# Designed miniproteins, single chains: the designs that were tried, part 17

Each design is a single chain, and the fold is of that chain. pLDDT is the mean over its residues in the fold that is shown.

## One batch from the design tools (miniprotein)

Design m567
Fold by ESMFold2-Fast:
Structure m567 (fold): chain A 60 residues (1-60)
Amino acid sequence: SKEEALAAARRMLAVDPHSAAGLLSFVRDYKLDATAEQRAALRAETDPAARLARIEELLA
C-alpha cells in the first residue's frame, strides 16, 4: 500500500539518508509511476528530506 511504501522509504532514509541507488530500486520495486525526469531528479537530490518529499509525491 502507499502507507507501507512510504514507511519503508522513511526507514531506508533513516538508515542511509544518501542512498540514491536504494531509492531508485524502491521506485522500481513498488512500481511507482515515475517519469525518466522524476527518476533523474530523485537520483540528483542530495537532501534526504527532499528525497522523501519526492517519494511522497510519487505515491500521491
Scores: mean pLDDT 70

Design m568
Fold by ESMFold2-Fast:
Structure m568 (fold): chain A 50 residues (1-50)
Amino acid sequence: DKSLIGKKVGDVIDELIKNGYIVSTTIGRLIFTKDGKRIVATETDVITSI
């Protein structure tokens, strides 16, 4: 949700999961999936949209 905008992905992984995102990890990447949308990020990326 919009309350996560401006936070680093690594700091809010648990919050994203609680908000219904499914998380998958690869080397150097985090993939969050919700409502057919996919977000690809690193732990240091800042959330600009949800």
Scores: mean pLDDT 73

Design m569
Fold by ESMFold2-Fast:
Structure m569 (fold): chain A 89 residues (1-89)
Amino acid sequence: MIEEAKELAKRVEEDPDDEEAVERLEELLAEAESEYLRAVVELSLNRRKGIEDPEVRERLEEAQERMDELEPARELLLKLVGKRAREKA
């Protein structure tokens, strides 16, 4: 995932019109964000119930590390989307 996302980000940076690379990068970023948010919610819910689940904590740590590694790719995609939106304004 992280290596694939970095390679896709490089392709998008070199060719912003590479729709396949943009689409795949968008999917990977959305998937990573979804996994992170799910882990955050599940950990919060478990804490309210007095449950400490090591698997949920491990999942959150992995998801957070993934989000941190993908931050440059996310910024690149946001800048690209912003530029495309301005072209139609």
Scores: mean pLDDT 78

Design m570
Fold by ESMFold2-Fast:
Structure m570 (fold): chain A 87 residues (1-87)
Amino acid sequence: SEEEKKKAAEELLKIYEEVLALIDAGASQEEVVAFLDEKIKEAEKKNLPKSVIDTLRIVKDLAAQSLEAARIFLEHVIKELKEYLES
């Protein structure tokens, strides 16, 4: 439903903003990956939509390869999620 999609977008936005803040605070690649692992486990325990879990895994894989790539991706998707939630 539209309500479920908006709830998923709100949960993703919150997590993405937390991850971006962690990167901007100078966290290591290992710290960012560990943080995303914890957020994925929390999302699974809360039975959040598969789309939320899948996108968190994508961000984790990006962070594991390059924090700069993860940062750029996060800035882009945060902007898109905010625009979606304001619509």
Scores: mean pLDDT 85

Design m571
Fold by ESMFold2-Fast:
Structure m571 (fold): chain A 105 residues (1-105)
Amino acid sequence: SRAEELLREARELTKEALKANQEGNYDKAKELALEAARKALEALEIAPTPRGVATALLALSEYYFSLGDKEKGLGLMGRAIEVAGEPSLVEEAYREAREELERLS
């Protein structure tokens, strides 16, 4: 499905953003992470899932790590892990991820 394709692309971009952050290429990590978050949120508009929300939050985590905001990055990473294990959190965490990306637009 289109949602599954978008989530695959978002996961690949998130992995690339993580690698860029590890290499100190923060501008590249920032661009990759934002693209990943946008694709994950587009997938969530089609079909909200724990996997989709976790992907969006992990992408946003890498974005904040690229800015040197370790507290925000770690918080979003923790939230992604929490949501992956608890489907009841999907609706709330989806709203949180969408609001976060809207603030960055």
Scores: mean pLDDT 88

Design m572
Fold by ESMFold2-Fast:
Structure m572 (fold): chain A 67 residues (1-67)
Amino acid sequence: MDLSRAFALLTPEERRIMMQLLREADSHDPNSIAQAMLEGARQAGASPEHLAELERALREDIERSRR
């Protein structure tokens, strides 16, 4: 599964938190990565608008991976 669009929307701070969460979980499966992206944004204090945009990008990445 390719989550590149969602990943590109993350701020450097959100990416840092996401990477920390993934390191602690020791998991690289797409579901864990998607959850870490959303959790990282939430922990960084992302606006509802930014969270909605991330959710949309994740849906688009998942949809593209199914085609």
Scores: mean pLDDT 75

Design m573
Fold by ESMFold2-Fast:
Structure m573 (fold): chain A 87 residues (1-87)
Amino acid sequence: GKKLVDAPEEEKEKIKKELEKILKETEEWLKKNEDAETYERLLALARATKIILEEGDEAAFERLLAAAEEGLDAAVATAREIIAKHE
C-alpha cells in the first residue's frame, strides 16, 4: 500500500505545507461563502489528512481510505473522529 511515512523528507514537508495552505484557504473561503456545509466537509478531510501526516498514523490513514470507499459521508465522519481524538 501507499505509506505516507515512506515518502522522502523533502516530499513530506512539501505535502504538509500544501495541506496547511489548503486548510487556511478553506477556512477563509468558508467565512466568505454561503455554501458552508460543502466547505466544512472539505475542511474536515484536510485537517484529518494533516494530522495523519504529522503523526505518521498509518492506521488512521487506512481507516480514512476504507471510509472513503463507502462514500463521502463516511469519509467525513471518519475525518471528524480522527480530529476529535487528536484534539
Scores: mean pLDDT 70

Design m574
Fold by ESMFold2-Fast:
Structure m574 (fold): chain A 88 residues (1-88)
Amino acid sequence: VLPEESEDELEQQAKIAEALAEAAEKAAAKSKDPKDKELLLELAKLYKEAAKAFREGNVEKGKEYMAKADEVYEKLSKEAQELLNKEF
């Protein structure tokens, strides 16, 4: 029996962070504002670092990167936030 339904919570957090990173990169490519584009690329990097930390079992480091990502997300324009949400 394959254990596909019994994933570790950290693996789920890592997959979510990876999906958010991909969404941020796609949003950055579609952004017309240079500042929003820079912030979206910073978001993608932070989400990738969070995913790595969660995969390594470092919950505190993963949460720290996710918190930093939340701060960057709040600095995005409303249009950039909506663009990111559509890509995710």
Scores: mean pLDDT 80

Design m575
Fold by ESMFold2-Fast:
Structure m575 (fold): chain A 58 residues (1-58)
Amino acid sequence: SLMTEEEVRTNYSVGTGEGLNELIKGIVEDKIFDINELKEKYGAIKHGLEESNIEKTI
C-alpha cells in the first residue's frame, strides 16, 4: 500500500520509537521486505528509517 507523508505524520509520531514501530508494522502487513519496494511504496521511509534499520528489523 502507498502511504502519504500526511498519513505518516498523523498516524505515526515521526521521530519517536513507538511511531517507528507502528510504521514497521504497516510494512510487515504489506509483506514488504525489500528496501527497493519500501522506497517505492513508502516514500516517507526515507525520512523515518535508515536502510540498515529496515533490513535488521524485517
Scores: mean pLDDT 50

Design m576
Fold by ESMFold2-Fast:
Structure m576 (fold): chain A 70 residues (1-70)
Amino acid sequence: MEREKGLGLAAKIAGGLLGIPVDPNDIEQARKVLREATDEELDAAIEGVRDTTNDSPAGKAGIEVIRELR
């Protein structure tokens, strides 16, 4: 449950970086975008997740998934 919400957040962030919507079920596309992102872009995305999700369990799971997919 929490990891699935984290995948949705990772896909949303990857879509923001790519400039197009990324399917939350397309983990390979999200992984590719996150690997192509710079350290600065990744840090900004993580900070945005913390700010938007107010350090919720879903936000923490999203940050963990982003770090794993990178």
Scores: mean pLDDT 65

Design m577
Fold by ESMFold2-Fast:
Structure m577 (fold): chain A 62 residues (1-62)
Amino acid sequence: SVEEKIRKAGFELGPGDRNSHEVLVELDGKEYRVRAPRTTPIELVKRRVESIGGRFVRVLPS
């Protein structure tokens, strides 16, 4: 499932918070909002999204 793939990549579905970026990703033609820790470099976020067959779109403004 998409949720399990996102979790395996080290992320969670949902809005950002004080300690997490909200990142827009695309998997199988659909857009998802995921939380990525602010301590994780954006280039690693992109790599992990790509490893599950997804596309990194952008970091959403808070």
Scores: mean pLDDT 80

Design m578
Fold by ESMFold2-Fast:
Structure m578 (fold): chain A 97 residues (1-97)
Amino acid sequence: SAERQAVYEALAKELEKHVPEIEEIAATKGMDAAEQKVVELLEEVMRKRGASEEQIERFRQLLKEAEENAQLYKETKDPEAAAKAQAAAEEVLRLLG
């Protein structure tokens, strides 16, 4: 939808603004620290858009489920893991707007 497209563009602009900082964190503290910074930026965007703490906690849980199931699929090729990763990712996008 046009509303989802506008949300993706807003997220892309916010992340682009922080790319040099994220790259420096990745180089100095590693990829896990850089990924955590991206998650913190997304949570801040959600809060600015009026998301509740319950919605942010749901976002964290879904993001973790998407990541864990995507990794499981990469290792095992289990179609159930792929389906769970996709479902969690789609719900993350719905929560973002």
Scores: mean pLDDT 77

Design m579
Fold by ESMFold2-Fast:
Structure m579 (fold): chain A 72 residues (1-72)
Amino acid sequence: MEHVVITVTSPEDLQSALDEYVEALLAGKEVELLINYRLNDEESERFGQLVLEAQARLEAAGIFEVPQPAPA
């Protein structure tokens, strides 16, 4: 099984990182999502929206794994 590590270092990378995370999980890969910075309130809301979108895609495919932000 291919192991993929996806690192987010800025808020601009959030969408791309979550897209890669979902695609890797749908391909049956083992995936880690790392957020390498502290999210502010607005970034946390945006990330939450992207996580809900990722969850919907994974649920549609029968996979129940969702990336989560690091605790503040």
Scores: mean pLDDT 70

Design m580
Fold by ESMFold2-Fast:
Structure m580 (fold): chain A 80 residues (1-80)
Amino acid sequence: SEEERRAELRIFRVLIDGIENNLPLDEVYQRVMEILDELPLEKALRVTERVLGVMEQHADAYPQALEVVRRVHEDVLARA
């Protein structure tokens, strides 16, 4: 959906901001979770799965961002 696509783009912008400004991982985590909390759980789970898939393809370039996304995905799954 367009709602899911916009959430994905917002999450990627947060991850990029975190990388560029060397933000604490907990701050990046919190910002991503705030975006996901705007969505129904089923949509949040689909968004986290897609973002995780992209980040895993770029693990060598962005290991810290992948760590945040893995934690987010685990926590969203725990809510389901």
Scores: mean pLDDT 86

Design m581
Fold by ESMFold2-Fast:
Structure m581 (fold): chain A 94 residues (1-94)
Amino acid sequence: SPVEKMLEALEKLVEELLKEEKDEKARKTIREAYEQVVEAARNFLAGKMTLEEVREILREVREKLRKELSRGHYTMMGSAIHEVLEVLEAVAKS
């Protein structure tokens, strides 16, 4: 699945960022963001959540990351989350 591949790419990014991130609050925010993105994607694929609801969750997740991460780590996480959303939008059109 294209969604599964993007979630795997996000997981690998999260693992790499957690090796570099020394702030425990930022580390917790990264882990919680990953969990929320995975759950939103799974709920959408299961028909339990609309694409609009997923967009709102991912927007809130990115806003929290923007506030709590360094600019560099936020840019990487925000980009990866946006790519997950693009794949979900493509699946919704199929």
Scores: mean pLDDT 88

Design m582
Fold by ESMFold2-Fast:
Structure m582 (fold): chain A 81 residues (1-81)
Amino acid sequence: SSIEELLKEILEKIKEFAKALKEGNIEKAREILTEIRELVKKHLPDLTPDLPEAEELSEEEQVRAAQQLYVAVSDALSRAK
């Protein structure tokens, strides 16, 4: 389904976000988190994680936001038909 493909895309973006942070590329990490936030707000209104704005996040807060989103998206993907 299109929802399953979208959830998989978001999981891959979360992995790219984690890689960017590990490499110290904070600018790239913020761009990826913003893309994820927009996809969730536009296409997945039933996902309830409050994602803070990427521009306001420290590195530690970005990791926490990504972890929360990863759990929510993984759970949603397991329920997708």
Scores: mean pLDDT 70

Design m583
Fold by ESMFold2-Fast:
Structure m583 (fold): chain A 68 residues (1-68)
Amino acid sequence: SPTLEELERREREVLETLDRDPSRMDEAIRRFGDFVQEAAAANPGDEELREHLGRLALEVARRAEEVS
């Protein structure tokens, strides 16, 4: 099951990809989004996790829009 540590690691990977190679953005964002959805589905009653996932998703989306 995805953990907060794994989610944070994946967020860093996506953000680094956006900073270094925006051409790989679409794939990195899609893979991260799928991972976030899986984590939320595995922990449906965890509001703290859901809030954390929401913040991660917003940050990734914001950076993706900026480099697009």
Scores: mean pLDDT 70

Design m584
Fold by ESMFold2-Fast:
Structure m584 (fold): chain A 86 residues (1-86)
Amino acid sequence: MTKVMYSEKGDPELLLQMAELYYQRGLRSDAAEGAEYYRSGLSMLAQALHLLGGDEELVRELEEAMSGTLEEQRRAVERGLEELRK
């Protein structure tokens, strides 16, 4: 299991913007680079959800996806972005 470093400090809006940037970079990259960008995005999304007191199940899903396939990583980033954009 990939561990995400959580903080009680930070700006969830900034973390969301960074995750969106990593997601866009992942879409434009080859599979290896894309996986690294998606993992960074997943980390930012998990931190933002933690700061907002968000869904514990979703945080775990995002963390698990970091160790998954490229498709699982991309899909998890999309789910996290959708939850936080509201």
Scores: mean pLDDT 78

Design m585
Fold by ESMFold2-Fast:
Order: sequence, then structure tokens, then C-alpha cells
Structure m585 (fold): chain A 64 residues (1-64)
Amino acid sequence: GPLPALNEEVLKNILAAVNKVMEVTTLDQVTEFSRAVAAAYAANPDLSKEELEALAKEHIDRVK
């Protein structure tokens, strides 16, 4: 579903993680990562920068 009301810091961290994945992967792979981030946010709406960076690293390592 759509993200709940804007937490600006969490959104900035999500966008930074998506941008990092975009630098080293294709648009399709970024879309898959974005879906994974949306699922993680639904489970934990207080996602830290460290958790988002860990998700980005895991996705990049899986794609390599």
C-alpha cells in the first residue's frame, strides 16, 4: 500500500538507498528493491539509515 504520512528523515533515507542501488543496477532491479523497502517499511515504519543501508548492500550483493 502507499506509505503513511511523511516522515521526512525516513523518506530521505529510503530515497538515498534507492539512489545507491540505481548507481550499480538496472531500473528493473531498483523496482524490486523499492518493493522490498516498501515491505520493510510496512513492517517497521521507523526504519533507520543503517537498516536501509543493510538492505541496499544485501540487494546489490544478490545482484552481483
Scores: mean pLDDT 72

Design m586
Fold by ESMFold2-Fast:
Structure m586 (fold): chain A 62 residues (1-62)
Amino acid sequence: SAIEEAARRAGYAAGGAAARGGDSPEESVKTGGIAGQKTAEALGGDPAAGYRAGTEGGREAV
């Protein structure tokens, strides 16, 4: 969905920023998940689906 794609992109951006800031890959991926969850919430979507999409985006960024 458009919301899950937005959550994935948010997770990629946030996870990548965390990794560049010196966070571990695991911490960076978690940061991506949280960003995806918040993005889904802001857009009226499912927070759990947003967390999963954001986690996937975070994994792609590290």
Scores: mean pLDDT 89

Design m587
Fold by ESMFold2-Fast:
Structure m587 (fold): chain A 63 residues (1-63)
Amino acid sequence: LPEMVVSLLAYEDEDGKTVYIATATDGKGNRAYGEGDTPEEANAKAQKEAEKTGKIKAPPLKL
């Protein structure tokens, strides 16, 4: 089984709403991002992208 690390980040959207972004990283250096209204949903979306698409589409993070 491949290793996959998922981390969660919460931030305030421009609407003043708390949004969660999850980042999933596999053992090959690939990353996938998921965004949701809850940490559970963001995590699930990030994991789904990492395993299903294997592609990353996220804006360059300055921080």
Scores: mean pLDDT 64

Design m588
Fold by ESMFold2-Fast:
Structure m588 (fold): chain A 135 residues (1-135)
Amino acid sequence: LVEEAEKALRQGNYEEAVKLAKEAIDKFGEDNADALLVLGRAYMKLGKYDEAIEYYKKAIEIDPNNVRAWYNLIRAYYLAGKYDEAAKVAEEAFKRGLTNALIGIALIDPEGARKIADHLKDPYLALSLRNLAEA
């Protein structure tokens, strides 16, 4: 089911990916972090950022060291226009040592990285994220 959901996601069949990922969660339980990540990614592709945020948060509760889940949660908040929340999640990821999540955002979305930096409370992290976005 998770493999079928990932295949549907790769083929652009996002509604089918949602259905298959939900079936995987139903059969294998809410603790299936991979199914939660596929479901979050499918909702991101559908522009349903609030739903994506919910499932990425669940994935992080199961595996707090999953760089991909942190990266996608920060992006989901940013795309939803929730910049303060995106910044808080980025700061938490940094404090956990998950710097690759922030590097990924700076490389893929430099404008988003700069907007998130404007909402960061840690001035060192804000400067670091801005510098990565300019590289």
Scores: mean pLDDT 81

Design m589
Fold by ESMFold2-Fast:
Structure m589 (fold): chain A 59 residues (1-59)
Amino acid sequence: MSEKAKQLRIQKAKEAAEQVAQTDPAKAEEVQALIQELETASSEEEVEALDVKINQILG
């Protein structure tokens, strides 16, 4: 995965977390923790797995 694609996924996840924080701050906190893992992920497989987890939490 390109660095630009990874950054785009991080940006979208951060925006979604901000939206969710207005109604469910606990869920937003969980998403923020996964975003931190996503920022440090070096493999495409790790990025994909974390993106799936974030989407599952967000619905």
Scores: mean pLDDT 79

Design m590
Fold by ESMFold2-Fast:
Structure m590 (fold): chain A 63 residues (1-63)
Amino acid sequence: SLLRRGAQLYAASEIVEVAATLVDWSARTQGLSEAQARALRERLLEVSRELRRESERLFELAR
């Protein structure tokens, strides 16, 4: 459980880093419409939330 939690935190960190890069890239290139940029951000947030839910579930099971 501790190893899995560590992996989840590490993965979450990478997701945040990827999200920041993609958001910055989209803004700088200005090749995306507002709708496209929002859709991309929503997808990244969905992935981040799924990772967090897995982490929380493991913690509740270990309780």
Scores: mean pLDDT 67

Design m591
Fold by ESMFold2-Fast:
Structure m591 (fold): chain A 85 residues (1-85)
Amino acid sequence: MEKIKKGLELFEEGYELYKKGDYEGAIEKFSKSSELFKPFPEYSPYYSSSLYIRSQGLEKLGKFDESKKDKEEALKLYEQYLRSL
C-alpha cells in the first residue's frame, strides 16, 4: 500500500516536470515510480505509462536507443494487462 502511494506521488511529480520541460527530472521520477509499480501486476498500467513517458523524455534528450527500449517494454506490459482483463 505505502509503496503504491509513493509510486503514484512520483508519477505525478514526473508528469509535472515533463510538462515544464524538465525532461531529466521527469526521467528520474518515472524511473523511481516504475520500480515501485514493477512488483504489482495490478498496477501494470502505471508501470507501462511510467516507461512510456520516460521514453518520451529520453527522446527529447536525444537518447533514442534508451527511449526505444522503454517504449517496447511499455507496449509489451500494456498488451499483457489487456489480456488479463
Scores: mean pLDDT 84

Design m592
Fold by ESMFold2-Fast:
Structure m592 (fold): chain A 67 residues (1-67)
Amino acid sequence: SAHEEEVLAQLEAEREALLEEFKRLPPEEQEQLLARLDGLAELAKANGFDKTAAFLRELREELRALS
């Protein structure tokens, strides 16, 4: 879908910046961001955006590995 394609393109473009920013966040904010990504992935899955949900889950695991 056009909406999912747009969201995926935006997320992919911001991925590197988000990884670098995450490393500079205090632990409390890192935990909050991880929880937010979990919520977004679940919401994407519930709305049939399986590719977006998979991307968000992979991103969350990459970020978790940095903490």
Scores: mean pLDDT 81

Design m593
Fold by ESMFold2-Fast:
Structure m593 (fold): chain A 94 residues (1-94)
Amino acid sequence: MHSRKAAEALLRGDLETAREHLRLQAEEIARLMGTEPPSDEDIEKGLEILKEALEQGLSPVEVARRLSKALPDSPAVISAGTMTHVEILRILRE
């Protein structure tokens, strides 16, 4: 799952790999939902919010709220970002 690979990359500080897997996850979700493909700007904004969420120890619900407020027209990025944060918390619990 791309969200798991994005989470692992974020925890390592590998922002390039995290960005790519976040993009791939959002593209898959966009295709399944029949929505517009994610823009590079939306992926970058999603990645910034995920970095802040990791630094601040935010819950997935709070991440989903922040993503929805920042990216209201990008449901695929909201979903991919929230899934990635859930995977971050799963890794940290292991």
Scores: mean pLDDT 87

Design m594
Fold by ESMFold2-Fast:
Structure m594 (fold): chain A 82 residues (1-82)
Amino acid sequence: MTPEEREKIIDELAKRLGVSRDVAAAAISLAMLRPELTPEQFERAVRTVANYLGVSPETVRRAVDEVERILDENPELREKLR
């Protein structure tokens, strides 16, 4: 995936989720890492990102869940984000 394609995806997700681009970018990274993390490690990562970005953990978790939903509906996009 090119940096330009990644930025476009981040912008589209930020608009759809009603969050900042920073939250959308973090949600993409967390969604991609989630299969490699235990549930405890994932919750810790969510809290760390939320604290860093000044948003609630619920906002980050909601964004990750929506990213995963979008990737499930668009398998070609999942391949590009690998």
Scores: mean pLDDT 78

Design m595
Fold by ESMFold2-Fast:
Structure m595 (fold): chain A 106 residues (1-106)
Amino acid sequence: SMDDLSLVQRMTLVAVRAHMERGPLTRSELVAHISRELGISRSTATAFVDSLVEEGLLATRVDPVTGEPLLSATPAFIEGVIEWLRSEGLDALADELAAAQAARQS
């Protein structure tokens, strides 16, 4: 369960799940989602999201309809999180993310 995970690991899982469930989000939407789901400050969630962008784990793309910049989890980021979850024995969560990733590629 998420109770055994560090805050950074919990933010990582929430961010990847948000991408799989909702698709690419604006920076503000992703920050608000992480803050609400984990009960943490928006400043903490913002610093985390910005670090993922700086590390190239979230790619910025422009929505062709709205012109808004959207953040999208890279395949490498999603695959890395799935591998990490399996290494920690969190196979049910890993299988959930792998199934969602396969559905998005179909």
Scores: mean pLDDT 84

Design m596
Fold by ESMFold2-Fast:
Structure m596 (fold): chain A 83 residues (1-83)
Amino acid sequence: SAALQKALEYLEQAKQAVKNKDFDRAKEYFRQAVLYINALPSEVRKELEPLMIQTWQAIQNKDVNSALEYLDKLKAKLEEVLA
């Protein structure tokens, strides 16, 4: 799905922004990823919702290690849907 590919692209951009400690860009890329995730089936969205909340909190708190961990978990779950 095009929406799934775009969600993965924006999550990767958010991850790179977090690595660069650019939390304003990380928030913007994460918001874009959320828009595309919200276009996915409700079953996928419900499974991802707790991780999305945790990721947003980690980015807001500038917690690099937690943000990277949660972004990687979100990417892994979305990649499973592509398979």
Scores: mean pLDDT 88

Design m597
Fold by ESMFold2-Fast:
Structure m597 (fold): chain A 100 residues (1-100)
Amino acid sequence: DLEERIRELMREIERLAEEIRRHGSEAQQRAAEDILEIARRAVEEEDPEAAVRTLELAKRALEFLLDRTRGRTPDLAALDEEERTAYEFAQGLLDAARRA
């Protein structure tokens, strides 16, 4: 059932990336595209269990980017370790996109 989980996560990731493309800044759109590419590579190159973990990280990172397009900022003190990792990942890609 990992293949079905991967398919469900990819559909959600693609949907989130599309929303960011419609409403995000150029840097947010670029960061979303980079996250989508990382997700696609994980499906192709990683074992299914590792792919699920990478896709869950990618989905959460895209949720943070989408929240920012809507003017919402996370309370960093309220984030758990996994959420903080996803936030830092999203922020790193966003910072890289802004420097390009």
Scores: mean pLDDT 83

Design m598
Fold by ESMFold2-Fast:
Structure m598 (fold): chain A 64 residues (1-64)
Amino acid sequence: KELYEQLKSMADKAIELGKKAKDPKIAKTWYDLGLVLKRMAVDLYGSPEEFRKVMEEEEKYLKE
């Protein structure tokens, strides 16, 4: 549980850094990292519902 929350928190921070990045390529790198961290968190617990939520957030982050 703790590792899941830590990975999720780190993912959120990576997304935040992406939003602050001046370079679009660097912003994309942070977004990709954040999404990978969230996927790792849900894979660790094998939760289909959490995995689906991460998939939906992936598209939302790319648009925001």
Scores: mean pLDDT 71

Design m599
Fold by ESMFold2-Fast:
Structure m599 (fold): chain A 109 residues (1-109)
Amino acid sequence: MEELKEKVIELLKKIREAVKAGNFDETRKILDELFELIDSVKDPKTQAELAAAAIHAIGKILHEYGDQLTPEEVAYLREAAARFYAKAKELSGGKLVISPELKEKIDEL
């Protein structure tokens, strides 16, 4: 499902741009859309991989922009990451694995 991975990358890029612009209402909206998209994936392995990708992207955003975010915004992003982590952990038997190709695309955002 290349289209599904591409849609997830597009949403992650939009989250990064919204955070960079200080538009936290848009960040929340796109994170909810991303969660719904990943939750709609029926293959557990693909769902876990996409959830792990979302965790990696949120971690990168917090690393790059955390110092310019409010404590409430940081808490929300950490809670979003925890939601994806819980899903990925249950589906993957406790391993968070991102393909090298998907990680590279996220690191280029």
Scores: mean pLDDT 78

Design m600
Fold by ESMFold2-Fast:
Structure m600 (fold): chain A 88 residues (1-88)
Amino acid sequence: SRKERIKERVKELIERALKGAQEGPDGVNAAYEEALREAEKASDPLERGIFLGLANAIRQAASTNDPQKAIELIKKAGEEALEEVERA
């Protein structure tokens, strides 16, 4: 279903962003770019909003100098994105 597809993609992006946060800024930036591309591809406003929100959170994580804060921001963004998909 559409919800399952979006959830799987959100989980993939979160996993990549979390791995990136542990390994350095290039990995986080790659996850940000992928989330932004998903938002740009989305024709549905809700799907676009979910991926844009995720991209913004990943960007904030990439801008922090604290890996623990970056991980917390990414996890929270993932939880919020999955909740939005569930409600849609």
Scores: mean pLDDT 80

Design m601
Fold by ESMFold2-Fast:
Structure m601 (fold): chain A 98 residues (1-98)
Amino acid sequence: SALERGQELVRRAIALVGETADAAIAAGADPSEMAAKYAGAAIAAIGALLDGVLSGDVEGGVRAALEYVIETLREIAEKYPAAREAAERAIEELRELE
């Protein structure tokens, strides 16, 4: 179903934030800062998907969730150059899926 596909896409997007955060931590980023960014992205993305489901616009909810994730990936890449390649690859993957 559209909901199941949307849930899987949002899960993949959140996982990509985790991978990018791990690359930043490996380069000396504060683990607490990265945990906060990961949690923030997950909460925002899940909230956007839920809002889409409740409003009858699952596709719009998924799109909003991906935008929150992409914003977080860009923020990590801007602050931590070592995570930039991972973030850019993640953004490209998400754009190809939506």
Scores: mean pLDDT 87

